Designed miniproteins, single chains, continued (4). Designs and how they scored, part 104

Each design is a single chain, and the fold is of that chain. pLDDT is the mean over its residues in the fold that is shown.

## One batch from the design tools (miniprotein)

Design m15600
Fold by ESMFold2-Fast:
Structure m15600 (fold): chain A 59 residues (1-59)
Amino acid sequence: SELDSLSEEQKERLKRAKEISKESLRLLAEQYKKNGIKPNEAMMKALKELDPEMYEELS
């Protein structure tokens, strides 16, 4: 159905947004780690939700 198609497109968009956010956050976290910069609390919370492996590395 048309609703099913819209639901799948919406799910794909959300999935891509999450993947982009996770990738961008990880790249920023890696750069902070290389430069000896401590991430702020908001960034650490986001990492815990989107990239728990990187969160453990920085904890």
Scores: mean pLDDT 75

Design m15601
Fold by ESMFold2-Fast:
Structure m15601 (fold): chain A 88 residues (1-88)
Amino acid sequence: AKEEKEKKIKELNEEFLEKVKPALEKLASDDLEERKKGLEEIKKIAKEYVEELKKIDEELAEKVEKELKEGFETLEERIKAMEERLRK
C-alpha cells in the first residue's frame, strides 16, 4: 500500500517535470511577455499537479502547494521588478 502510493507520487513528479519543460523555456526568454506566459503556464501545470497529489496524499499536497505559492510570488515580484527596470 505505501509502496503503491510512493509509485503514484513518483509518476506524478515525472509527469510534472515533463509538462513544465516548455514553460521553463519561456520563463528563461529575454522577452517579458514570453516570461509572463511561461509563469502562467507553470502555475496551471502546478495547480493540476497539486490536485492530483491531493488524491494520493492530502497532507503532502498542502505542503507542496504552500511551497509552490511562495515560489510563484517570488517569480512574479522578479518579473514585475524586471518590467519596471526595462520599460520604466
Scores: mean pLDDT 79

Design m15602
Fold by ESMFold2-Fast:
Structure m15602 (fold): chain A 89 residues (1-89)
Amino acid sequence: MEEKTLEADIGEPTEEQQKEIEKAVKELEEELLKLSADPEADFEKVYELAKKILETIKEVSGGEPELRYTAVVVKTEEGVKVFFSAEPL
């Protein structure tokens, strides 16, 4: 099974930063959802897209690291899936 994990330490987003993140990643999330629905999706393409989402979240958050954001990219028979989680540091 192809599986890769991405991690980014981010500041806890304010309500305004959370909205900015949502807007900034919306196009990337839509692309990711399309690829996740495609059983023939390229794993590396999905991985790079997940990485870009995490980089965008980290850039917008910009504060002292308080949360560890994790993305797990897994190749399944239904296509490549990405699972996001956040844990306190």
Scores: mean pLDDT 77

Design m15603
Fold by ESMFold2-Fast:
Structure m15603 (fold): chain A 95 residues (1-95)
Amino acid sequence: KEEEIEKLRKVIEEVKKKIEEDESLPEHVKEATLQELDEIEEAATEAIRNGDRELLEQIIAGLDRRIAFLEKNGYTSLAAEYQKIRDKLEEILKS
């Protein structure tokens, strides 16, 4: 549904802003992260519009793996930002 997509896009934009403003992150990590967030937004938008619950579950599983990787490598603040996107997608999946 378009309203859920707008809410998701708002969360992703807020996350992107925090990443761009985080001077502690190396530039190559920021660039890679912003590109990954664009890919997540596109895939999630498609899944929501098509009612593709399986694709949405796969995206959430991918985010869970990414969060675990970031936490293991000391990117705790970045992991917390990804968690916000993950939680919003789970909320949409359960609605």
Scores: mean pLDDT 86

Design m15604
Fold by ESMFold2-Fast:
Structure m15604 (fold): chain A 86 residues (1-86)
Amino acid sequence: SLEELKEERRRLGEELLRALQRALRTASPEDLARVREIHERLLEVLEEIIRVSKDPKEKERYRQNKEGLEEFMAAMEATIRRAQAA
């Protein structure tokens, strides 16, 4: 249901924050892979919310959330690449 998807999004958001805090501390490949895994899952859930929601305003809000999350991850990946090249 849409309510279950919204709850899953909330849980994944909390998991992403915890995984990101760990990865920033450790910089380990395993912790970075975990961040990418949770991010990918969160994008899937956001896309499903956009698909099943019938309210155009709600669709637009979650589309903006998805775009913001994609921009954040692109910036994080660029930062990791620079750090690994130094």
Scores: mean pLDDT 84

Design m15605
Fold by ESMFold2-Fast:
Structure m15605 (fold): chain A 85 residues (1-85)
Amino acid sequence: MKEELKKKAKELKEKLEKKREELAKKKGLKYTIGLPDLDKLNEEELKQLLVTLLTEVDEKEYEPLLKKLLEELKKIAKEEEEKEK
């Protein structure tokens, strides 16, 4: 599971870099997206990162994945709330 999330984060990073590369090209700069150290992130943090990246990409084909990740994060939040009582 964690490896799949890491692969998706790298894939979305590449897509965002390509999308914004044309804007950076006019300034003679290379555009790169700084990702945190993926090995230091747990599954919840990786899911949060993927939600952020998917939102930035804003492409229709990623809508189902974004919804799935949001539902998974919502379940985690609910479990934490039940533990805090």
Scores: mean pLDDT 67

Design m15606
Fold by ESMFold2-Fast:
Structure m15606 (fold): chain A 94 residues (1-94)
Amino acid sequence: APPAPEVVEELREKQRRLALLLLQLYAAKGREDEVEELREEMLASGVPEEELEEAIERGKAMNEEEVKKLEEELKKLQKEIEELLRKKREELAA
């Protein structure tokens, strides 16, 4: 089995990527309240403001087809995170 620290680090990286893509999606859909809430949470977690602004600007510039592709990427990433969480639970049970 892979060492627990590697699974934890991969999970953190995927969760950060999910949050950035979700921020981009909220900005693309004009969901200002969700953009502000997620931005504050990510800033508190140590994500640079510059990266957050880039994600928001990318979202605002997206067309309808790019938004659909982003929704598919988010769905795939959520499934990967769930699988990693399942593996982490199995390691604790074994």
Scores: mean pLDDT 79

Design m15607
Fold by ESMFold2-Fast:
Structure m15607 (fold): chain A 83 residues (1-83)
Amino acid sequence: SILELIEEAIQAVEEGDKERALELLDELSKAVTRDERLTPRQLAVVTVLISAAYFAVKRDFPKSEILAILELLKEEVERIEKE
């Protein structure tokens, strides 16, 4: 699930596994762009957050900043899932 991919990305970032974090964020981006449940606005917000997290990981931003982006992404996806 999309939420599971976000949780795994958070764990990879916490562990400092840059390669795995980038792989998971790429997979997450592909999963989200195929999700027909997302409105154009929801898709835009979620893809911006994924892209921001990917860029931050790739450019070695502080771990706290990357985790803050991923937590915002998790909140947005949980709101959309409505479970």
Scores: mean pLDDT 83

Design m15608
Fold by ESMFold2-Fast:
Order: C-alpha cells, then structure tokens, then sequence
Structure m15608 (fold): chain A 64 residues (1-64)
C-alpha cells in the first residue's frame, strides 16, 4: 500500500537508526490515522497525506 511505501521511505531518509518491525508498523498506522484525521475535517486526500508526511517526518527527526 502507499502508506507502507511512505513509512519505509520516511524511515530510510529520516530515522537515525533502522526502525524495528513494530516501530515501522506504528509509523504506518500513525500516517494512516493522521491523513484520515485531516481528510475528516475536509482536506483533500493528496494534501492530507502531505501534511501527515510532514508531521511524522518531524517526529522522526526530533525523536531522541
């Protein structure tokens, strides 16, 4: 799915160390839930996905 591919790309580009399978599954779920949240308040799917990506990317970079 596009969320699995996006989670893998974000992990590869922005995670300081390789993520575990559990961490990758959580990242994928968080991407889905965040994008769905934005769509539920009226944002189109493409923009909602880009906003979710930006948020989760920031969390990966900031995570100690």
Amino acid sequence: SKFTELALKLAAQYAKTPLSDEELSKLQKDLVDTADGFQNVGFPEDLALKMAEAILKTELVYKS
Scores: mean pLDDT 82

Design m15609
Fold by ESMFold2-Fast:
Formats: sequence, C-alpha cells, structure tokens
Structure m15609 (fold): chain A 83 residues (1-83)
Amino acid sequence: LEALAESIEDVAEKIRTLSVEERDLALEAVRNIRREAEKALKNDPELLEKILEELRRAERAIREGDLEAAAEHLRRVAELLRK
C-alpha cells in the first residue's frame, strides 16, 4: 500500500502543474488510481469506500477546474492508504 500511496502523491503533484486545458489527463489519472485501489483493496471494502469517496471529490474538483483541490483529495487518498 505504501508504493500505491507514493504513486498517488506523485500524481497529485503532477496534477497541480497541469493547465485547465489538460483536465482530461487529470481525469484519466484519477480513473487509473481508482482501478489500482479497487485491485489493492479487494479484501478491505471499508477502506476502499473511503478512498472512492475522496476520488469522487477529486474528479469533481477537476471538472470544476480546481486542480489544487483535486491534488489535496489525492493526498488524502495517499494518507488513507498509509492508515
């Protein structure tokens, strides 16, 4: 889970550097994180539910053009994975 958390933090930092025009790249990154989280947490449905909630908030922030807020939600996902 630490490797996944580190990867998510790297994605969060990258998303902060994107322009609003690159929103689709940010959305795809969040979708990829969702798939990896679902695979990694197959046996931990309670933690997965919390992570999916933060990922939904990140996607909403991206759609609203708030890439800073999206990065913060991804950092919270990484924190949850570390417990």
Scores: mean pLDDT 82

Design m15610
Fold by ESMFold2-Fast:
Structure m15610 (fold): chain A 94 residues (1-94)
Amino acid sequence: SEHLREAIRHAELGAEYAKQGDGEKAKEHLDKAEEHIREAEKAGEMSPEMAEDALLVLEQAKKYLEQGDYEKAARLARMAAGMARTALESYEAK
């Protein structure tokens, strides 16, 4: 799934920019990860429940960016990337 691969890539970039203290770039990448999670759900590549969980984690990461808690934002962004990777593995196992 290109959507799941792009969600992983953008969530990982969001984590890296958060780690660097670049909240603006981190948010841009987390927003793109959110878009790709939604597209993966629409394409049937990710269950609605898994997509909802990943979107909630990305929302929490963006909230921590807003608060200046870059370490927690990076951790949650990496968690969202892991969730998208699990969905990709499940999808590719078909």
Scores: mean pLDDT 88

Design m15611
Fold by ESMFold2-Fast:
Structure m15611 (fold): chain A 117 residues (1-117)
Amino acid sequence: SLVDKILSKMEEATKILEEILEKLKQYNEPDEFIRTVELLRDGFKELIKRIKEAIENNDYDKLVFLLRETYLFTQEAIKVLEELEKKSTNPEIQKLLKKARDIFKEVEKLVREYLKK
């Protein structure tokens, strides 16, 4: 289903954020940078969990609400990741941030498709 594709891509986005966090800690990047990425990861993990619960409970109104929240979160995350990419001096971290942003854009596209129906 389209929702299964959204969840799969959201889980992929969460995984890349965890990879970014590992590299930020490895390179001793500023705590503010680390905290920003942690907030994005934790927020997205919470949305995934709540979406899965809404599906399990057949709560379609809550599912639509959570997908709208996911859309807004994803738009903000794309902007944040773009600013972090510009601010980073590490090419490996910049590459991972760009990859994360591209995955978040795919999530945005899938969620937008669902919400237009």
Scores: mean pLDDT 89

Design m15612
Fold by ESMFold2-Fast:
Structure m15612 (fold): chain A 83 residues (1-83)
Amino acid sequence: SELDEILKKIKDLTNKIAALQYLLLGRSADQIREENPNEEIIAYYEEYAGKSRDELQEELDKLTKEQLELVRKMMEILKEKNA
C-alpha cells in the first residue's frame, strides 16, 4: 500500500539521519553498537564516513526535510482513511 511504502521510506530516512548525526557528533561505530545496535545505521555510517562535515550537514538537512514531508503525507493518508 501507499502507507506501507511511506513507512518504509521514513524508517530508511531515520536510519540515514541517525548515521549522519553520529558522524557530525564525532561518534565511533562502536558507540553506535553500544547505544543503538542497528546494523542499518552502522551500514549508512560506514557509507557516509569519508565525506566532509559540510557534505554531511547538507545531506542531513536534505534528508530531514524529506522525512518531514513524508510524515506530513502519512498524516494526511491516515486522516483520510479514518474519515
Scores: mean pLDDT 84

Design m15613
Fold by ESMFold2-Fast:
Structure m15613 (fold): chain A 76 residues (1-76)
Amino acid sequence: MEEHLRAALEKLRAEKPAVLEELRKLKDLEALDKFLETEIPALRKAVAALPAEKQAEARAFIAELEAEIEKIKAEL
């Protein structure tokens, strides 16, 4: 499970620009709020299962993703 979780986070990191572009195209405040309320907490919970050395990097990535979504939300 740890190796699969690491691979999933690496894939998410690589796909971040595409995910953010898709969210921008939605221009849907409700969809952005839902993502922040469901997907971000789920990612944070998944990070707790990673080795301690990987947790800091993963948390930084999640914080950056959350900040970008909040920026998109603020511009709607």
Scores: mean pLDDT 70

Design m15614
Fold by ESMFold2-Fast:
Structure m15614 (fold): chain A 75 residues (1-75)
Amino acid sequence: SFTVEYTDKNGETHVYEIESVDDALKALKEAMEREGESVETIIGRILRLIGVALDSGGDVAVTAEELRKILRELE
């Protein structure tokens, strides 16, 4: 498992403990619904990164690290 940390536009931090990629996708979709269209591009980038990692047999830990970098850009 890995943890996804997401800070919304109101400055609230949401932490999701992810046991599978499906859990990560669900958490990100829920975050997108709360934030609306303004975060769609970032969410799309994150979802594509997860998809590429799975498709290539990639390491979920590497995906989590890159995800953290992208989320920090939202500050």
Scores: mean pLDDT 54

Design m15615
Fold by ESMFold2-Fast:
Structure m15615 (fold): chain A 97 residues (1-97)
Amino acid sequence: LEEVRKAIEEEARRAEEELEELIKKSQHSKQMTAQFREAKRLLREGARRAIEAESVEEAIRIIDETGRRAQEKSPLLAGLIERIARRMKEAARRAAE
């Protein structure tokens, strides 16, 4: 379970860095910038909850729910958020082997 937590933490860190770089790189619209910040916040909160999960299955469920909620709040970033959530779930599953 410790390996699963570390895997989720590492993927969350990579996701936050990726989103921050996209924010900095940009002359985005106000709406797009707001969605980047909201996605970053929701993914950070979700990763924290997943790290506190008592099982691999619970961690994956939390990541999945977080990804869906982030996509609903940040529809312009839906594809990016889906990829991030998928990477986190895959890393958690691999670490649980």
Scores: mean pLDDT 83

Design m15616
Fold by ESMFold2-Fast:
Structure m15616 (fold): chain A 96 residues (1-96)
Amino acid sequence: SLDTLLELSKSKDPATRASALGGIALGYYLQGKSEEAEKYVKEVEELVREAEEKGDYEAAAAGYLGLSQYYRMLGDYDKFREYNARAAEARRKARA
């Protein structure tokens, strides 16, 4: 539920926060709250940027996966594929 995701967005674990924020963005979009959804998309994008700068590829992968699912639901399949590929790359770097 959206309430559960809002609690998870307060997590000290960046990967859990990234996943939760992406889910919140999708949840608001599905409720027709596009402006709220956009705010959470921007939070995920910022979190991913900071995670990559710190070498936290687990958090980056979680954020990219969230963004990919969001754009898939919007019908933006180019962004869906791009972010899905970035998530896969981040997962490989996390294992290196």
Scores: mean pLDDT 87

Design m15617
Fold by ESMFold2-Fast:
Structure m15617 (fold): chain A 58 residues (1-58)
Amino acid sequence: GLDELVAYLQETYGLDERRARFAAQLLIRQGQVRSVAELDEAVRAALARLVESLKANP
């Protein structure tokens, strides 16, 4: 669920809880990801770009 995606983003990309929760909510709302198990290469690439955007605009 959402909390599992938040934990994944914190552990994998070093995001704080607020940024990780925001990114996880965006992915779920866009219908791209429902759980960590549904992350494929294209979604991971899009997620990496989103994470870099969040880091550049703190």
Scores: mean pLDDT 71

Design m15618
Fold by ESMFold2-Fast:
Structure m15618 (fold): chain A 78 residues (1-78)
Amino acid sequence: LAKVAEALTKEKGANKDALYNAIVARNQSYLAHTTLTTEKQAKLPQAKAMQAGRIQEAAKELGVNLSDEEANKYADIA
């Protein structure tokens, strides 16, 4: 997550600390509602898509619009 915040700060000019906190808050919300089991790890492609969505939403709160391709690229770095 820190690497994603750093990349977005450098490429899009977003505030690194604000972006990192927004992404962390969204991931904490996901973890609070999700019990991670072997069964759910089998859905890794869905987990990656959800991570991309959370990054995209966090960026939008800071005024940065990411395409689905950009969000997926940043999810790969996370």
Scores: mean pLDDT 65

Design m15619
Fold by ESMFold2-Fast:
Structure m15619 (fold): chain A 85 residues (1-85)
Amino acid sequence: DEERQKAIEYLKTDSSLDPEEVARALEALRKGESVEEIRVRQNLERNPSLTLEDIDRLIEQAKERGAPQEVLDFLELAKRLLEER
């Protein structure tokens, strides 16, 4: 989907995370057909250095840049799962 491809590109260019963390997040999104909770949880477990502050900053950045809703939903899910940890 074009929307998904744009979301992947956005995360790649505007992330404040380490390239490795971004790559894992993008790989999970690219491989899956959705940003469902299970995908986000798996992605977070593969990115142990990712903090709530990092996600919060990324969400703010995405909103300011007008990122696709799919990207925002993914980040919000990641934040929720990280908070439940």
Scores: mean pLDDT 63

Design m15620
Fold by ESMFold2-Fast:
Structure m15620 (fold): chain A 102 residues (1-102)
Amino acid sequence: MMKLYAVTLSTSDEEVALKLAQEVEELAKEIPGVLGVYITEEDGIYHIIVLADSEEAAREMEARIRELIATFPAEEQAKIRIEVHEVTDPITLDGAEAMLNE
C-alpha cells in the first residue's frame, strides 16, 4: 500500500516564497521518489509542498531544503516554517465511486 509524504514550507514573504519555490524545484529533480512541487497561497501565507512516494525521499528532501535555507540571511530563515507529514494516497475513481455508493 503506497503512502505519500509531504514536505511543506510556509512563509508570509512573497519574495522568499518565490526564491524557495525555484530552488526547491531544482532540488526535487535530483532526489528519486519526489513526485512534484506545488505552490499555494492562503490568507497571504505561501505554501510550497513537495510530495514524495516514501518517508526516506521526504526526509532527504527536508535535509536538502534545510541546508539550502541555512545559506539564506538569518532574517529570511526566521520567516520560513518547515513541516514533514504523512498524507493518504489519492482516491482513485473506483474508490470515489465506492464511497458514494455506500
Scores: mean pLDDT 76

Design m15621
Fold by ESMFold2-Fast:
Structure m15621 (fold): chain A 61 residues (1-61)
Amino acid sequence: KRTLLAEREELLRDRNGNLVPVRVLQYRDGDAIVTEYIAPDGTRSVLRVDAAGNVSSETLE
């Protein structure tokens, strides 16, 4: 079950060091906290932290 915790837009540094406007969504998915980043080009990146503190990431299009 997912519960949205926060939704905002931030200027974040990309891999080339440029500041780009990114949509940031943070939500709870069971016992994990998930942060989703949506770039202006539509690229999505997801960072998941589970209840044990394990961190995983994935990129979605």
Scores: mean pLDDT 75

Design m15622
Fold by ESMFold2-Fast:
Structure m15622 (fold): chain A 97 residues (1-97)
Amino acid sequence: SAEEAAKKARVQEAFAQARKMKEELDRIAEEVSGLIKHIEANPDVPEKLRKRVEQIKKQLESLGISLKDVDAPDIDNAQLEKRIKEIEEKLKKLLEL
């Protein structure tokens, strides 16, 4: 039926959106994993930035998203703060569904 076909199409589209969200969360987890390694290697990183990355890590873990084994980026504190802000904004948008 047309109703049955429409229902199947909606389910397929929902699964496609869920897969895209999972892929975006996995990409965020890769970036966060790199930032964690950078923070561990650089003791001069401000406490406020360390706490923000820790909150993001806990949020990803609560969603069942695993951290990745990636290399630490070579960035300064201003670049770190910018990347943290971008990740926070991306997570907010993904979770506002």
Scores: mean pLDDT 83

Design m15623
Fold by ESMFold2-Fast:
Structure m15623 (fold): chain A 88 residues (1-88)
Amino acid sequence: SAMEELKKELIKEALINFAKVLEAYQPYDKEKQKELMLKMVERLVGLDISTLERILQVLQEAADKPPSPELKELVEEAIKYLEELLKG
């Protein structure tokens, strides 16, 4: 549905901005970055659109720089996990 597609896009944007925040605050702990990204996917899937929009706004304001190539890979992995959860 259109609402399901909107929710998925909001979660994807939130994950991209969360990855930028993680790069700033956890630059050397790649295992912790992966753990936190996957936990964020699980948390975001259960939220309504209004809450997702608010979280996205906060994360966008906190994002200091574009993600590194390594964090882009982590974002792609998290998006794959999101797609699997949404198919269940």
Scores: mean pLDDT 78

Design m15624
Fold by ESMFold2-Fast:
Structure m15624 (fold): chain A 55 residues (1-55)
Amino acid sequence: TARIRATLRRVIASRPELDEEGHIKLAGALLGLDLSDPAVRARLRAELARVLEEM
């Protein structure tokens, strides 16, 4: 979703030193998502891959 991708782009730009899990954790916290849910983590990982392909 556009909101998830926008948040991930912002996180990558502000904290480029973080790994994939660090970016997912920070974006999930900013979006108020339950990171203990594997479906939520899978969604964030898929959107992160799409963002990295578009950058």
Scores: mean pLDDT 79

Design m15625
Fold by ESMFold2-Fast:
Structure m15625 (fold): chain A 62 residues (1-62)
Amino acid sequence: SKEAKVQRLLEESEADDEIKQMILEAAEGDLNILGPLLLVYESTKDMNKLKERAEQIGVNLS
């Protein structure tokens, strides 16, 4: 079920595959990290804002 939820979030996101992969790797399958980071990118379309949010939650991108 967790893997299916991860896949669903990725399918529903309109972010580029590169961005999706970056966030997925950083989240390490944690839905509580993956979802918010995808949402930040979708709402801002800004890599700097994505990186800033990742740093706030203690997650390293790329």
Scores: mean pLDDT 79

Design m15626
Fold by ESMFold2-Fast:
Structure m15626 (fold): chain A 122 residues (1-122)
Amino acid sequence: MSMLEKEKKEEVAKEIEDKAKELIAEIEDTGNKLKKNVTDDATKAANASTPENAKVLEQKKKEIVETIDMLKNAIIGKVEMGAKKAIEAAKKDPEEGKKLAEEMEKEGKRLLENGKNIVNSM
């Protein structure tokens, strides 16, 4: 029984780590897609503008891209912290670890959706 309990704790910890890695990959992919859309839109707008206005649009694009990277890194940091907490909990109680992992996933997805809405409002 004690060996099976240890194996279950290790299995749950690995599942939490894999879930966090998958969520981080989704956040990275979403951030990259947002940066591409902003860059493509800014390039198209700049090509239709005066040289003076094109410089203003390029600066605006850089500010939005920097905001995307800041939000992406903040959300990833939250997911990594949540995963660490869930893994540590799983070492003592696999069910508590699973609950914290579910909270991490829900919060990460909520922050990602909010981040998308912030960027789309800029």
Scores: mean pLDDT 88

Design m15627
Fold by ESMFold2-Fast:
Structure m15627 (fold): chain A 74 residues (1-74)
Amino acid sequence: VPEVAREAARAKVQEALEKGVLPSVTEIRDAALAAAREAGETVSQAELDEVVQEEMTEVLSAHAKEVRKEREAK
């Protein structure tokens, strides 16, 4: 699975969190697929779903840590 697809998925999840909404799997998949195509890579829909699930969890955890850190700094 291309790294660019994972990175795009992560960025999309972060944007959703910024807006205070639950990340949409479909939107994240579309962003990841677009990034993979730009890099000249091919990804199956099943593989893409797996990456999206992983990145959603990772970004949510990172966001929670950043919120705590920012609150203490301010």
Scores: mean pLDDT 72

Design m15628
Fold by ESMFold2-Fast:
Structure m15628 (fold): chain A 77 residues (1-77)
Amino acid sequence: LSEEAEREIDRSLEALREGNFDEAVEHFRRGLLLAVESGDSRTIARAVGAALILSLEIEDEEKRKELVQAIRDASAH
């Protein structure tokens, strides 16, 4: 669970570096949900760090809405 979450977070940041914002948000959404389900504070903190990086780099309004929705969905867990 935490290992799968970290792999998805790493894929999200790699996609961000390549300019693939759709893939970055999708991998982040998956990684964040897995991190919350794992209950591991270190993995959750890593996901929060990735959210901050994505929020600073993604200027597209619609993609930012998708990012915010992913965070809201995970918080409702």
Scores: mean pLDDT 79

Design m15629
Fold by ESMFold2-Fast:
Structure m15629 (fold): chain A 88 residues (1-88)
Amino acid sequence: SEEEKILDEIRKLMNEIIDRAVKEGRFDLAKELSKLYFDFLVAYRNKDYEKMKEYVDKIVELVRKYGSPEELEMAEKIKELFDKLIEL
C-alpha cells in the first residue's frame, strides 16, 4: 500500500541518520533518535496522530542542533513523508 511505502521510506531515512551518527561516534544523538523513532512507531500503532507529529518535530529539531546539513535534509524529508501519511 501507499502507507506501507511511506513508512518504509521513513524507516530507511531514520536508519541512515542513526547509522551515520554511530559511525562518527555521536552515540548520544543516535540513542535519542532511536528512542524518538521507537516512540513514533508506538504512536503510529495507537493511531495517535498528535504524538506522532510531536516525535517527528523532535527528530527534526535534534538533527538541526546536532546533525550535519545533509542529515537535516533527510530529517526534513521524514517530516514531508509524515505529512503525506496523515493525508491518506
Scores: mean pLDDT 91

Design m15630
Fold by ESMFold2-Fast:
Structure m15630 (fold): chain A 100 residues (1-100)
Amino acid sequence: SAMEEKDKELAKEALEIAEELLKKVQAGEATVSEITEAIRRLVELAEKLENEELKKLVQELTSEVIHIALAYVRKDEEELKKEIEELKKILKRLQEWLEK
């Protein structure tokens, strides 16, 4: 349906935002402004999603990006490493959902 295709497009955009942010965080190149904008965009995408399962996944993704942002700003390397691994698990789940 048109709504199903729209949800897939929104979810793909959420995946792309999170993957790009992860690359910058891992490179030590992420700015607070880029992190804040990524969180804002992910929140907006979650609000637009009609599929409850995808909405929950994007909300979980957003929450994990916030945890990464806090660890990154605090320079907590151990916490950052743990949060990156949790983010990767959510990204895999979202990618697997999109491959259905």
Scores: mean pLDDT 86

Design m15631
Fold by ESMFold2-Fast:
Structure m15631 (fold): chain A 86 residues (1-86)
Amino acid sequence: MKEEEALELAEKAREKLRKAVEILLEAGAKTAEEAEKIKEAVELAKEAQKYAEKAGELAKELPEEKRKKILELIAQPIAEGAARLA
């Protein structure tokens, strides 16, 4: 069940990256705390990258349709963050 494992890893990547994006959006509103918030966001982004890399490796063994779903989950927080900045 590589699909379930890949989805779980993609969900973890999504959660960590979503938190990082939220922190970056908050830091943009409160410049005085920017450096501290950015450091926190960087650590969350690093964790998200590790989960995303594992999910991506597993996705290579999956059919194209399922791979697309996993990649969309990983990318979702960036798309949501970009929409909030637009």
Scores: mean pLDDT 74

Design m15632
Fold by ESMFold2-Fast:
Structure m15632 (fold): chain A 105 residues (1-105)
Amino acid sequence: GLNQAQQYLQRARDYLQQARDYARNGNMDLARDYLDRARDYIGLAYQAETDPNIRRSLGLLRDYTGTVSDLVRQGRLTPDQTASAADSLSQGVDVLISQINQLLS
């Protein structure tokens, strides 16, 4: 079964995939909204996680997601750059879900 942190990260992944798809369609306002939602759920995973190394990685991922959202808000990222960043963040979430699963095995 998934622990609480993994459940929050799965929701963050879904929001990052939505941010990517909205960015690909040029809808930068919705891309930013979904990046902000993903950041919040990564933050919830950070609060739920007890392993100090995974928690540190979650903190960095949360902060980087926030930076991407801020750059989108400022008009400093193109749609293609935003989609690429959201996809990379989604891959980072998948790595952390896998690492948490390995610790629980």
Scores: mean pLDDT 90

Design m15633
Fold by ESMFold2-Fast:
Structure m15633 (fold): chain A 55 residues (1-55)
Amino acid sequence: MSPTVQGALQAFKSAVAAGMDPEKAAKLVLDAMEASPSTTQEQLDELRRELDKLV
């Protein structure tokens, strides 16, 4: 797993631990990754697959 995707998953877990709804937290981290100009399509697809396992 790429460091970028690992960071996004950690952000998701932190948001859920803080009381955010898991589906909303997943959307938030996906939207943040998509907004980053350095994010690749492969990283977005990997993050989406990992989030699908957790939501």
Scores: mean pLDDT 80

